# Designs tried in a protein design run: designed miniproteins, single chains. Part 64

Each design is a single chain, and the fold is of that chain. pLDDT is the mean over its residues in the fold that is shown.

## One batch from the design tools (miniprotein)

Design m2203
Fold by ESMFold2-Fast:
Structure m2203 (fold): chain A 71 residues (1-71)
Amino acid sequence: SYEEALEKLKEGGEALLRGDRERALEYLQQAAELSGNPDAKEAAEAVAAGDSATALGYAGRAIKKLQEKLS
């Protein structure tokens, strides 16, 4: 669901801020699968590539878009 994907995106972002890239990748991949959101997929790919700053940017975009869909 979009609500579950949104929670996974938030958890992934928090994991990135803690430097827990393995957990961040798991959460962001789950968010991408649950939502089909392309920004969530790009966030996961950025984590896998070692680019945490780009991943945070995409995760933020995905969060905003999913919040708009739930409003």
Scores: mean pLDDT 84

Design m2204
Fold by ESMFold2-Fast:
Structure m2204 (fold): chain A 81 residues (1-81)
Amino acid sequence: SHLDLIPDTLEELLALLQELLGIPDSERNVETIRARLRAVIAELEALLRSPDLSPQQRRQARAQLEVARALLARLEELSAA
């Protein structure tokens, strides 16, 4: 499952998100990564509102949105501790 790939520590999660989102080491912090992840979620939500999206593209965007939301939820849990 997607959750099996999500790290249990904040440090490991930030490292994973840094690689996935293309964030440089100088910007590796919770606020920057959270903002970037929220931006990706907003972009996917905007894409899913498009009437021009094919059924295949819509399925892929929904799957990506679910993963992005799970990663954000985990980041919020670990950063609140």
Scores: mean pLDDT 81

Design m2205
Fold by ESMFold2-Fast:
Structure m2205 (fold): chain A 78 residues (1-78)
Amino acid sequence: SKKIETFKKYYDANIEYLREHVPLTDEEVEALRKLVDEAIKRMEEAGVDPFTLLKASLDVHDALKEARRRALERLRQQ
């Protein structure tokens, strides 16, 4: 599906952008990439309907936001 391919490219690029700008651990990067892959599997199983795509997008977006927050907090506690 072109929608799943676009979703993967978008969030893989966001993870890479975040990694370049904040000090993420390799484990955090791997966890984010795994979350994207699991979201894709769920969309393939449930079908790419607007609700499933929205839920997957929100779950990945929230995880990216939390990873950024934790990385920035670590910088403040040096």
Scores: mean pLDDT 83

Design m2206
Fold by ESMFold2-Fast:
Structure m2206 (fold): chain A 87 residues (1-87)
Amino acid sequence: SEEEEKVEKEILEKLKPLVEAGYNKDIEKALESFEELKKYLLENAKNPYVQKLLPGIFRILEEIAEKLKSEELKKKIEELKEELEKI
């Protein structure tokens, strides 16, 4: 659907700087980009297309945190998972 494609595009645009930060080992950029993605996900938590993409998003985020060896990012990802599960 057009709505599903729009949601996918918006999420990919927010994931792109996170993936780039992981590749460049830029922890500060990863944390900044994570906060933008977090805001979007929390604001759209009840959108079924967003919910469908969450497992894939978290897999990507966890891979980035592992590449960066960032315990701070790892903790923030876990906190976001818990917050989204309460919705």
Scores: mean pLDDT 87

Design m2207
Fold by ESMFold2-Fast:
Structure m2207 (fold): chain A 76 residues (1-76)
Amino acid sequence: MTPEQMAAAREMQALLRELDAGKELTDEVIERLIDLYEKATGRELSEEEREEIRRTYERLREQGLLSIREAHQAEL
């Protein structure tokens, strides 16, 4: 991975750790996670891909899952 991709991945991991520690998953946090995911993968996400990821996080928030990090790795 490029240094930029690694930096985005680390920031995403830090944010996911904060959510696992009890921070609420707000709409702003969901958008930040999508942006970090796009940067970490090094690919330009399509509008449909961005919306699918957003819907996935919204669904996880609504269902009150115990681990956002675990669900992220399993669903995305």
Scores: mean pLDDT 71

Design m2208
Fold by ESMFold2-Fast:
Structure m2208 (fold): chain A 70 residues (1-70)
Amino acid sequence: SNAELELKKREEEIKKQADEIYKDMVAELTKWGKEKGLSQEEIDARIADLKKAIETARQNMIEVEKKKLE
């Protein structure tokens, strides 16, 4: 029970960190892309790739935390 509560808390922390990183990186990528003269479609494609990479990293971190409680 206590281990499950700590896992949920850690999962929420990981999700929050992932959301903050995503927000910051989207802002920086959008700024960089505009400065480089990229189209909005090219910027959106790079943001989609970034979102996928962050989601993969988030899932991997959560799986590591789950295994620590086994």
Scores: mean pLDDT 84

Design m2209
Fold by ESMFold2-Fast:
Structure m2209 (fold): chain A 105 residues (1-105)
Amino acid sequence: SLEEELERVRAEIWEMIGAEEPADLPSEEQLRAFVRRASREQLAEFARLVRRRLALEEELGRDPFSPSLQTLNAILAVLERSLAEGASLEEMQARLLALIDALFG
């Protein structure tokens, strides 16, 4: 089912971030730690998983204005734009950390 696929994608995101317990949205600390240690390839894979999660959430009729989905959309937009521009790993990390500051500060 779509619900089972959504739960698998959510689990893959949490495993990538290194979170022990799944939540609707990673904590500020978990996101910062992931961004700082991630390779370019891991950031690209993270973008793919977040895109798939958002598509499944939309297909299941989830509220697109929920705080968690808005936060994930903002993160994805920065990631996809940076990847499309061919930004360096350091530039992507700086942009994501600045976004996290804006979302959680």
Scores: mean pLDDT 83

Design m2210
Fold by ESMFold2-Fast:
Structure m2210 (fold): chain A 106 residues (1-106)
Amino acid sequence: MEEDRREAARLRQAFTPALVAMERGDWDAATKEAQRAAVELFGLEPLPPDATPEEIFRRMAEVAKERGLPLAARVAEYMANVFRTARDAAAGKPAEADLSDLPAGL
């Protein structure tokens, strides 16, 4: 329970910059922030700059499974799916303000 709360807080703090960059349509920043999260949370080496955020989060999910971190694995897998969906939307037309309609106090 205490470890789960600390893990959730670290995941949220590490992943938030990548989400913010994605909301801005800044895919280069999203990739860099995803790589920083992988290094900070799991000690993973940075992937090449052509790696997508989806690939980086998917790698984090696999490493989390190997380390017996089910919460981290689920969150990273969810993030990979979010970036896949956003990537598809960005290929046609960026999402309007609708995605940011909710305040950060959730």
Scores: mean pLDDT 73

Design m2211
Fold by ESMFold2-Fast:
Structure m2211 (fold): chain A 89 residues (1-89)
Amino acid sequence: FEPTPEARERAERLAAIAREAGDLADKASLDAVIRRLLEEGLLSEEEAEELLKKDVFERYAALVGRAAGLSREEIEERIREAKEQLAKA
């Protein structure tokens, strides 16, 4: 029923890395889109949960990075740094 906090923490770590780069795209807007699709019944509860749990920062980073004009390489670097920070924490 409730999303796992660790998935949120991973997304927050990715956002922190992107912010350090000096350009944080609106992660909240992309998250809100997914939430709104779920609320309108366009996505099932299980599908939304899988988007949040499985590779959420990879998919989220790809979407927000593209919106911010980041290249695929930059997005991949952000994800790698976020994972490294998460593993160390």
Scores: mean pLDDT 54

Design m2212
Fold by ESMFold2-Fast:
Structure m2212 (fold): chain A 57 residues (1-57)
Amino acid sequence: MSRATQDRARRAMLEYAVENNLTKIGREEATEVLVRRLGLSREEAERLADEMGIPAE
């Protein structure tokens, strides 16, 4: 995916972590954030999470 999409994903995940008082965001949580906030399919969200180096739980 484009760098702009990755930047949006990082910001969405950071905002989610802050809102939920999380010190770390897991892969399942990251995937749900990407699906809900960026409108990605689950497959697209998992691919983006892999590209961003978020390990599978």
Scores: mean pLDDT 73

Design m2213
Fold by ESMFold2-Fast:
Structure m2213 (fold): chain A 74 residues (1-74)
Amino acid sequence: DKARAIGMLDGVIEALKNGDVEQAIRGLDILIDFVEDDPEVKAAVEEAKRLAENGDVDQAIKKLEELKKKLEES
């Protein structure tokens, strides 16, 4: 369900903006499992997780916001 994935993305983006990187990474792991059947969405979430783990929080937020917009448009 795309609506549920969008809700999970909102939670992760908010956690990253609040500096709760560990909470955001846990949320991304759950989201990766949830979107397992969509390889393009899964790859985007995995890349955002990699960015967050490397401390590139602003880039992770940007990637997730772009993904959210793409999901809302489809």
Scores: mean pLDDT 84

Design m2214
Fold by ESMFold2-Fast:
Structure m2214 (fold): chain A 82 residues (1-82)
Amino acid sequence: TSDPRDREALYLESEATLYIMKASIYEKMGDLEGAKEAYEKALELLEEAIRAAEGSESPLGKELLRASKEAKEILEEKLKEL
């Protein structure tokens, strides 16, 4: 059965991915302020995804937690470059 936590975490992780893509486009355009804002929004969404995935014992929930934590770490490093 669908776990609402897993679905919520997946949705938030997906939204974070879209903001990361948006930020990448801004970087290619030379809009570093727009890129930074989009990455900061992605970071907020990843933190929400981590909270949503915590406590899930499903394989999907565990993978979403791992992936979101990894993405957050990479994104925090990326923000230091801007």
Scores: mean pLDDT 84

Design m2215
Fold by ESMFold2-Fast:
Structure m2215 (fold): chain A 86 residues (1-86)
Amino acid sequence: MPTPEEMIAAVRGAARAAGLTDEQIDELVKALRDFFEGKITPEEVAEVLRKLGLPDEAVERVRNAKSPQEIAEAIIEALGARQPLA
């Protein structure tokens, strides 16, 4: 299973490939890290995604996610859908 640091690294890569700025990537990573530490809710993570311009379907998926892995995977998939990796 991926570690929190591996999930964060994957999200950074996907966000950079999708054309997010370093500031936007840092905001996203901070939200994920805070969520993994139990400091914020999935709703607050979803709000960060909305601010970054991800589609409403991805925002809703994150809001309803039940695990840190599900949140990270939803973000990576949404970012990858705009610009395929490899």
Scores: mean pLDDT 76

Design m2216
Fold by ESMFold2-Fast:
Structure m2216 (fold): chain A 65 residues (1-65)
Amino acid sequence: ASGRELARGLVRVAGKGPDDLLSAAEVRGIGDLLKAFGADEAAARVHELADAHPEATAGEVVEAA
């Protein structure tokens, strides 16, 4: 699966729809899980999103991945 597909699965498991807000800590946690699953490039993009913004929507996290 692509990093984006993995990110989409992770936000669904967290009970988040595309418009639901995630804190920078929650976004960073998704990036950490993506890295643990071997999606290193997607993880880097998601971590960059967390560093740039105090919050992001679940949809923005999936798009970044």
Scores: mean pLDDT 85

Design m2217
Fold by ESMFold2-Fast:
Structure m2217 (fold): chain A 72 residues (1-72)
Amino acid sequence: TVADQAIKGAKEIMKKLGISEKYLPKIEELARKYANGELSAEEVIDYLKNELGLTKAQALALVSAMEVYSLK
């Protein structure tokens, strides 16, 4: 599904950027909601930065991967 592709993209970026696997369940939830149109890119970025404590660069990379992979 589109959600499965978004999750795949997010997992790949997590590995590349060294983002802790403890965040995986929440990032997977955010990727599904983003792919389904329930959350905007801005809402996902905000959550990643403010609730999970990720950097702006990490948050942008995750959302970009979710978007790019969902187009395949």
Scores: mean pLDDT 81

Design m2218
Fold by ESMFold2-Fast:
Parts: C-alpha cells; sequence; structure tokens
Structure m2218 (fold): chain A 78 residues (1-78)
C-alpha cells in the first residue's frame, strides 16, 4: 500500500500556516496524481516543493521546510 506516513506528512503540511500557497499548490498537484503511480513519484513532488521553500528569506518557512524534508527521509519512528 501507499506510504501512510508520507500522506500524513503531506496533509499536515497543507494544513500548516507557515507553508506558502505555492508549496501547498505543489503538494495538492502531487496528491492529485494517481496513487497507482506509486509513493516514489509522490515523494519526489513533495521533496521538490520543500526544497523550493529552503530558498525562502523567511527563517520560519526554511525551518518548516527542513523539518518536513527530515520527516520524509525518516517516516518510520525508530
Amino acid sequence: PASEAAVAAAEEARASTTLSAAAKAALDQGLTQPPLLGPEEFIEDLVAAYRALLGSADDAVQADAAYHLGRLASPVPA
């Protein structure tokens, strides 16, 4: 099945007030892609969106993006 942790992280990010409208639009576009394309492609879209936010001049936005990138790299609690 699809990665529930990745989907949960994406939904949490979309609800975030610190994530830009552009980044939320990118996440929404990734979520509208057919799930049958696989979680790998979905994760790549999420990574691209968060990487774009790492270039933000807003420290809070950068921190939020870095946090979510970290979560996507380690979706399972140790």
Scores: mean pLDDT 56

Design m2219
Fold by ESMFold2-Fast:
Structure m2219 (fold): chain A 76 residues (1-76)
Amino acid sequence: TSTPIDKYLDPKKVEKVMLEHPRVEEARVEATGTPFYSTLTAYVKPKGPLDVEELREYIGSKLPDHLVPEKIIVVD
């Protein structure tokens, strides 16, 4: 009730959930745009073979749909 609307997209919360996945070594999530039209982009460094679709489903099992990144980029 007292949470500011400017925390609606919480990239740090998404990063924490991604880091809980056993195949994720590092995660960085960025919010771009306005509070009403912001999108999340995730950058993930894998510990080995990683399926981006499986990771997206994992995040969606832990967080509401609006916090699931629209773009997930695997980086080395």
Scores: mean pLDDT 73

Design m2220
Fold by ESMFold2-Fast:
Structure m2220 (fold): chain A 62 residues (1-62)
Amino acid sequence: MKQQYIESFVQLARELCSNEQSRQVFANFCEKEVLSDPNLKLNVQERQQLAEEIKKAVLSVQ
Protein backbone atom coordinates (compact mmCIF):
# COMPACT_ATOMS: atom_id res chain seq x y z
CA MET A 1 0.00 0.00 0.00
CA LYS A 2 1.10 3.58 -0.74
CA GLN A 3 0.72 4.58 2.94
CA GLN A 4 2.93 1.69 4.13
CA TYR A 5 5.62 2.71 1.63
CA ILE A 6 5.55 6.33 2.89
CA GLU A 7 5.60 5.13 6.53
CA SER A 8 8.80 3.11 5.87
CA PHE A 9 10.65 6.34 4.97
CA VAL A 10 9.15 8.18 7.96
CA GLN A 11 10.33 5.37 10.28
CA LEU A 12 13.85 5.55 8.80
CA ALA A 13 13.85 9.35 9.25
CA ARG A 14 12.94 8.90 12.94
CA GLU A 15 15.79 6.39 13.40
CA LEU A 16 18.51 8.10 11.31
CA CYS A 17 17.76 11.85 11.48
CA SER A 18 18.55 13.66 14.73
CA ASN A 19 17.98 17.25 13.52
CA GLU A 20 16.24 19.35 10.85
CA GLN A 21 19.32 19.48 8.57
CA SER A 22 19.64 15.68 8.44
CA ARG A 23 15.87 15.38 7.78
CA GLN A 24 16.21 17.79 4.82
CA VAL A 25 19.13 15.77 3.39
CA PHE A 26 17.20 12.51 3.88
CA ALA A 27 14.03 13.99 2.34
CA ASN A 28 16.02 14.89 -0.81
CA PHE A 29 17.44 11.34 -0.87
CA CYS A 30 13.93 9.84 -0.59
CA GLU A 31 12.68 12.06 -3.44
CA LYS A 32 15.49 10.83 -5.74
CA GLU A 33 14.92 7.22 -4.63
CA VAL A 34 11.17 7.31 -5.45
CA LEU A 35 11.69 9.06 -8.81
CA SER A 36 14.31 6.48 -9.91
CA ASP A 37 12.88 3.25 -8.36
CA PRO A 38 12.13 0.81 -11.25
CA ASN A 39 10.10 -1.46 -8.92
CA LEU A 40 7.37 1.16 -8.54
CA LYS A 41 4.65 0.55 -11.16
CA LEU A 42 3.76 4.26 -11.35
CA ASN A 43 3.67 6.80 -14.17
CA VAL A 44 5.78 10.01 -14.04
CA GLN A 45 2.99 12.11 -12.48
CA GLU A 46 2.24 9.50 -9.79
CA ARG A 47 5.97 9.18 -8.97
CA GLN A 48 6.28 12.97 -8.60
CA GLN A 49 3.20 13.06 -6.34
CA LEU A 50 4.47 10.16 -4.20
CA ALA A 51 7.95 11.75 -3.96
CA GLU A 52 6.38 15.04 -2.79
CA GLU A 53 4.23 13.23 -0.18
CA ILE A 54 7.26 11.33 1.17
CA LYS A 55 9.40 14.50 1.26
CA LYS A 56 6.65 16.34 3.17
CA ALA A 57 6.18 13.41 5.59
CA VAL A 58 9.93 13.11 6.31
CA LEU A 59 10.28 16.87 6.89
CA SER A 60 7.29 16.74 9.29
CA VAL A 61 8.91 14.12 11.57
CA GLN A 62 9.09 15.30 15.19
Scores: mean pLDDT 77

Design m2221
Fold by ESMFold2-Fast:
Structure m2221 (fold): chain A 89 residues (1-89)
Amino acid sequence: KKEEEKKKIIEDFLSFLEHLARVYPELQPVLEAAKKAFKEILENPEKFDEVMDEFTRLALAEAEKIGLNVAFVVLSAIKYLRDKLKELL
């Protein structure tokens, strides 16, 4: 079922961010923003691109403060998530 696949993709991404925030506490706002963004996307699928663009901007700004390597890891994870969720929306 598509709903179970969406939930798994979201849970896997949130788990990734939670792990990353344990290493870099500065990313805690990114984890909270991700939870809010996914709630909005699931309730309003038509806002997917708008919400993801805003989240990506916030996440990269915070990750870049830590380092370019962290920013690249976060960007890659977001691109993978975005592609997978778009297939299921």
Scores: mean pLDDT 84

Design m2222
Fold by ESMFold2-Fast:
Structure m2222 (fold): chain A 108 residues (1-108)
Amino acid sequence: NSDKYKEILKELSKLQKEIADKLAAKAKELADTDPEKAFELDIQSAMHYMEASVYDLAASRTPKYPISEETVKKLEEALEALRKGDFDKYRKYRREAIDLEVQARKES
C-alpha cells in the first residue's frame, strides 16, 4: 500500500506541475494586453507549483504507520478530480484523505 500511496502522490505532483506550466504560459501571453489577468494567472501557477512540491516531499518520505486503503482510494478520487479540472472536488477529496488517515491512526 505504501508503494501505491507514493505513486499517487507522484502523479498528483506531475499533474499540478502541468497545470502550473499552462497557467504560467497563459500569463506570459497576456502580460502586455491584460496585465491584471496575467498577474492572477501567475499567482495561481505559483500555488499549483507549491502543491506539487508538497506532494514530491510527501512521496520522498517513508510513512511511520501503514497508509489505510480508504486514504489511498480518496487520493485516487482527488487525482481524478484534478485531471478533470474540478478544483473544488479535488480540495474536498484531499481533505477527506487527511481526515481518514488521522482517524485510522487514532484507532490504532
Scores: mean pLDDT 85

Design m2223
Fold by ESMFold2-Fast:
Structure m2223 (fold): chain A 58 residues (1-58)
Amino acid sequence: GALSEAELERVGRGVAEAGRLLGLSDAQIRDLVRLMAPELSEAEQERVFALALERVRA
């Protein structure tokens, strides 16, 4: 579906929180994005992944 940038950032935050809590690798975080948001386009999933990685490392 078509999500706003703010909506993609919210999904990225959720993924980042789960990633930190569970100690997930980058590959596992990418898989989590695909599982949590399968309705997103590939480009939107890549954006969510990038946002999640940025937050995990902050």
Scores: mean pLDDT 81

Design m2224
Fold by ESMFold2-Fast:
Structure m2224 (fold): chain A 84 residues (1-84)
Amino acid sequence: MKEKRIEALRELAKTSKMTDEEIEQLIADFEGSIEDYLRARKKLAEKLGDTLFVEAIERFEEGLKKMSPEDREEALKALEDFYK
């Protein structure tokens, strides 16, 4: 799982015209969870100037913070299944 997500992030980062140093930093901060994958995707969107996508991720993160542990786990599992 972690290695597959790291490879996907590397490919996406290359298409965003990030420098090799920025890509390496993005991967170094990556722990392998779906939450870390969203955080990395948000950083990529910020580099592309995709304000709408950044706002969408931020709203999702705020929603997760306000959820019960059970609802949060269900939401994260659904997202993990989506990004399989």
Scores: mean pLDDT 74

Design m2225
Fold by ESMFold2-Fast:
Structure m2225 (fold): chain A 58 residues (1-58)
Amino acid sequence: MLTTEVVAEDESGLPTELRVYNEDGEDLGLITQAGPVGAEGQQALSEQGRAGRREAEA
């Protein structure tokens, strides 16, 4: 069974990012929820995109 962990929440407390692990505890990746959950949610998604580009540069 896959296990999920809430990594980020919007201002309403709804999970916007989930990290998925397999039954061995191996990190399978990140699931993000797309859609207008508020200005904070939009900002978080934009920040995540820029962070990924930054890591590739660094």
Scores: mean pLDDT 59

Design m2226
Fold by ESMFold2-Fast:
Structure m2226 (fold): chain A 81 residues (1-81)
Amino acid sequence: MKLSPEEFAERLEEALRTSDDADALIAEARRLLGQTYGLSPEERAGLEAGLATAEAETDPRRRLLLIQIMLHELREALKER
């Protein structure tokens, strides 16, 4: 299945609404990112860096916040297209 950047953001936002398991959310985000097309190299690198930062964080609540920040940054980038 191929996802647009908007579909990637929407699916991950939905997962964040229904789950607080940060490890599962990071794994799902990586899986969804692998299926996403139409991202610029900079947008893709930003998402990969955001997920790596969240994975390195030891506080589960901080991990969730980092995922939310990453999604907010993606949404802002998409509005500028």
Scores: mean pLDDT 82

Design m2227
Fold by ESMFold2-Fast:
Structure m2227 (fold): chain A 89 residues (1-89)
Amino acid sequence: MAEEIEKLVREVAASMTPEQRALLEEKRGAIANVGLKAYNEAIGDGLDKVDEYVEKAREEMLKITPPEVKEGVDRVAEALREFIKKKLE
């Protein structure tokens, strides 16, 4: 599961500019760990909590990344939301 979330971060990074990609890749492991925590909490509590945990994860990801990659972090949070919802269906 950690590897799947890390792959999700890499796929988002690959869709960004080279500068955004480099900054997201530098923090990939830390971002993936925040995403994994949100995934584990959402899986335990169910679909109605997914949006709450993803928004909390987005805020934590923004704290550990530079403001220049905010758009990349926002895209990771949306990809994580869809990933978790798909796993719970």
Scores: mean pLDDT 82

Design m2228
Fold by ESMFold2-Fast:
Structure m2228 (fold): chain A 58 residues (1-58)
Amino acid sequence: FKAEVSLDEEGKPVVKTNVPLHLELGDEVLKVEEDGTIVFKSEEAAEYAKKILEELYG
């Protein structure tokens, strides 16, 4: 499992994973794209989510 934090075309923090996920990450999630990319309201939330996802999935 791999997750990476980056910015989308609008400058919003996103987390991309190499595995489809069925997680709700609370009110910090702005949207989930069709490719499984998760868009966050803040960079801090995206970094925290990456850490939690890596702990849960390897």
Scores: mean pLDDT 68

Design m2229
Fold by ESMFold2-Fast:
Structure m2229 (fold): chain A 83 residues (1-83)
Amino acid sequence: MVTPEEIAEAKERKKYFDRFLNSPTDEEQVFVLQFELEVLKGKSEEEAERIARERVEEARRNGEDFAELVSELMLKLRELALK
């Protein structure tokens, strides 16, 4: 990272990764991972938070397995981080 903007973005992402590591539930982990995924896609933090919240609510309504969703989001996040 060589620009002030890239440094600021990396610090913000690390803050949310620290939150993920301290999250006690699969539901909270899905929120954090979806948020990071949307930020990496170029969404603002406000938009990413809204999308992550909507995704958790959708999964809850549909009876989705949050543990499986955590695994899927981790793979997507890794793929985007490598691009």
Scores: mean pLDDT 72

Design m2230
Fold by ESMFold2-Fast:
Structure m2230 (fold): chain A 94 residues (1-94)
Amino acid sequence: DLLTEATKVINEKLKDEKDPEVIARQIAANLLGASFTADAVRDAARIAEEMGVEKAAELFRQNVPLAEELDKLMKEGKFTLENVEAVRARIAAA
């Protein structure tokens, strides 16, 4: 599972990383996979910067349900901070 492998790698990197830009690039590169675009990378970076390091790291440690919801948001053109926060809240509550 690509998400499981990406999560493992990023937990190691995020353990000592506090730069929101680096975290956003890791989220975009590993969570969004080979189908991400330059626009998707910029959107992921912006969202991680707006959320802050703690929330971005928490979002990234989530499992398959997060990947599915984020893919859906991207396909529908709804990949925004508000929608990402809503997905995170739903997953945390479940």
Scores: mean pLDDT 56

Design m2231
Fold by ESMFold2-Fast:
Structure m2231 (fold): chain A 68 residues (1-68)
Amino acid sequence: SNEEAIKALEELIKQTTDPKVKFALQLILDALKDGASVEGVLEGLRESLKTETDPAIKEAIELALKAL
């Protein structure tokens, strides 16, 4: 559910120490809070992962995909 996805990302953000990873996770959380579907977010993250070269952003995407 959307509520469970929001909780999972909030817990990930609490455990994350890298400020860039934390910021990227916060953007994903904000999208879910703004009404984006979990399925839509997952699809966008999978597409972003194919072209992402920044290791911190890639880590954030992989963490979000595993948590959602």
Scores: mean pLDDT 85

Design m2232
Fold by ESMFold2-Fast:
Structure m2232 (fold): chain A 103 residues (1-103)
Amino acid sequence: MSMEIEEIRKKINEVADELGLYEPQKEELTKRILELLLKAKIPLEEALKIIDEAYERVKAEIARLEADPSVEAQLELGGLQLVGLDKRLLEEVEKLIKEKLKK
């Protein structure tokens, strides 16, 4: 279990770094995602897949906003990058856990 927790923490940190998140937000996000996965008793392999899928969903949203030349899309992208990326990643992880538990 301790080694599994370290593997999950490492994966969350890698994704947070890819999204450009900084301390203390990065540590708080890592703690919250770990608590969600552990409380739901998600096994290691599934936890890693959930984190990867959540990251892909966040990247897809960023890519869509970057491809949109409108001022509105640029403002949404800026807001997401400044204050929203940690919350968005957490929301996608929560959604994936709920989807897994309902099946």
Scores: mean pLDDT 77

Design m2233
Fold by ESMFold2-Fast:
Structure m2233 (fold): chain A 75 residues (1-75)
Amino acid sequence: DEEEKEKLEKMMERGLKEGKITDEELDFWYEEMLKRLPKEYHPLLEEIYEETKKAGGDLKVLLEKLREARARVAA
């Protein structure tokens, strides 16, 4: 759990420096989020995952989709 959290943090730091997340890193993030969030949010996570993958791992797309998802949940 803590080890996986540290791996996610290091992945995000690398992605921020490069402006991109790799397919392997995106897959890991998606699997980790599926474990952490209730089933009701899984379709939203799948949408974020697919859109980021289509964008070639552009971190700006991932962050924007996460922001939109948070706004949707808060409404």
Scores: mean pLDDT 77

Design m2234
Fold by ESMFold2-Fast:
Structure m2234 (fold): chain A 61 residues (1-61)
Amino acid sequence: GAEKDAEAAKEAAKKGDATGAATAAYHSRLISGNEEAGRRAVEAAAKGDAEGAAEAFLEAS
């Protein structure tokens, strides 16, 4: 499941959609159990760093 969420986060980041990237990162945190990487992804998205959020989310997945 997490790979599809990672794809969505990456696509959202490419479009500059920080909210979409943050939403996908939040799902990864709940599903994959890799809270540290998921937390970093959420923090990056909160700063408007959509690419950073997608990168951290991919590491979580």
Scores: mean pLDDT 65

Design m2235
Fold by ESMFold2-Fast:
Structure m2235 (fold): chain A 70 residues (1-70)
Amino acid sequence: SSVQEEIRKLVTEASAYAILGAGHYAEGLRYLRVKGDQKKAEQYFKLGEEYNKKAKELLAKADALEAAAK
């Protein structure tokens, strides 16, 4: 159905944002633990948090559509 296609698109987009968030978090840890660069680590952690927030918002929309289809 068109609703199932919309849910799939939202989940796919959320997965992409979650991957970006994880990558930025990993880079933040590298700057913090390997390079001792707290300022750059903080910038990467903030970007990772923003991407994770986007992923959660998209998953919440997908969950709402799935609930409405039952």
Scores: mean pLDDT 89

Design m2236
Fold by ESMFold2-Fast:
Structure m2236 (fold): chain A 71 residues (1-71)
Amino acid sequence: MTEEQWKEVDAAAYIVALATFLTSARNAGDEELAKLAREYLDKAQKLVDQGKFDEAIKTAREGLEEVLKKA
């Protein structure tokens, strides 16, 4: 794969992790955690749509750190 394609795969992996936490938080009835996960997921996805994979990875990683602190 190209370096660009590898960054795209990494961004997708972090986004899937955030989506998994969002689903778990919703199933647990934790609306605050679900909202936090959704906000980072939406921001990271928008960055991917803009081709800003490095920024998307950073945003998704920050989101995972924040949801893990509150979980």
Scores: mean pLDDT 80

Design m2237
Fold by ESMFold2-Fast:
Formats: C-alpha cells, structure tokens, sequence
Structure m2237 (fold): chain A 70 residues (1-70)
C-alpha cells in the first residue's frame, strides 16, 4: 500500500540520517530533522496522501528520528 511504501521510505531515511550524524558529529540534528520533514511531506504529496495522513507520517518521522539520536 502507499502507506506501507512511505513507512519504508521513512525508516530508510532515519537509518541514513543517524548514520550521517554518527560520521559527522558536528552536524546540526535540527537541520537534518527539518530537511527530513520536508522530504516526508514531498513523498506524501507524490503518493497522493491526505493532509491528515501527511501529518501522521511527519509525526512518525519526527518521533523515530528523535528516538534514534537520543
């Protein structure tokens, strides 16, 4: 489903961003968070998801990213 596709994209994005932060400790996590949120919104738009679903996936990304960098 489109929802499953976006969840997989988000999980991959979190994995890549946390790897980047591990390799670049001087990087700003808040800048990466902002870029990731934009990327999730762009993907949700491409998949034709509703504004409500888009917000759910943005919130999922934010939660997963913050847990991964804690």
Amino acid sequence: SKREELLEIIDDMVRRLTRYLREHPDADPEQLLAAGQKNVRDWADRLGLSEEEKQEFVDYFVTRFRQAVA
Scores: mean pLDDT 87

Design m2238
Fold by ESMFold2-Fast:
Structure m2238 (fold): chain A 64 residues (1-64)
Amino acid sequence: ADRLLQGARDALAAGLPRLAGESLVEAAKSLNRPDLAEEVRRAIEEAPDDAARLEELLKQVEAA
């Protein structure tokens, strides 16, 4: 999880929100949070360029 979360942070900082979202899906799965994984997948599908939404989801996965 920690490496996937760091990968998501690095991807967001690099302006790669889709890559950040993909890392967050895998992090949520590793934390046994399929609900969060589904929300991240939906965010990527609906608004792949919405970095603010992905930053909020990153906080939720970190809190899990």
Scores: mean pLDDT 80

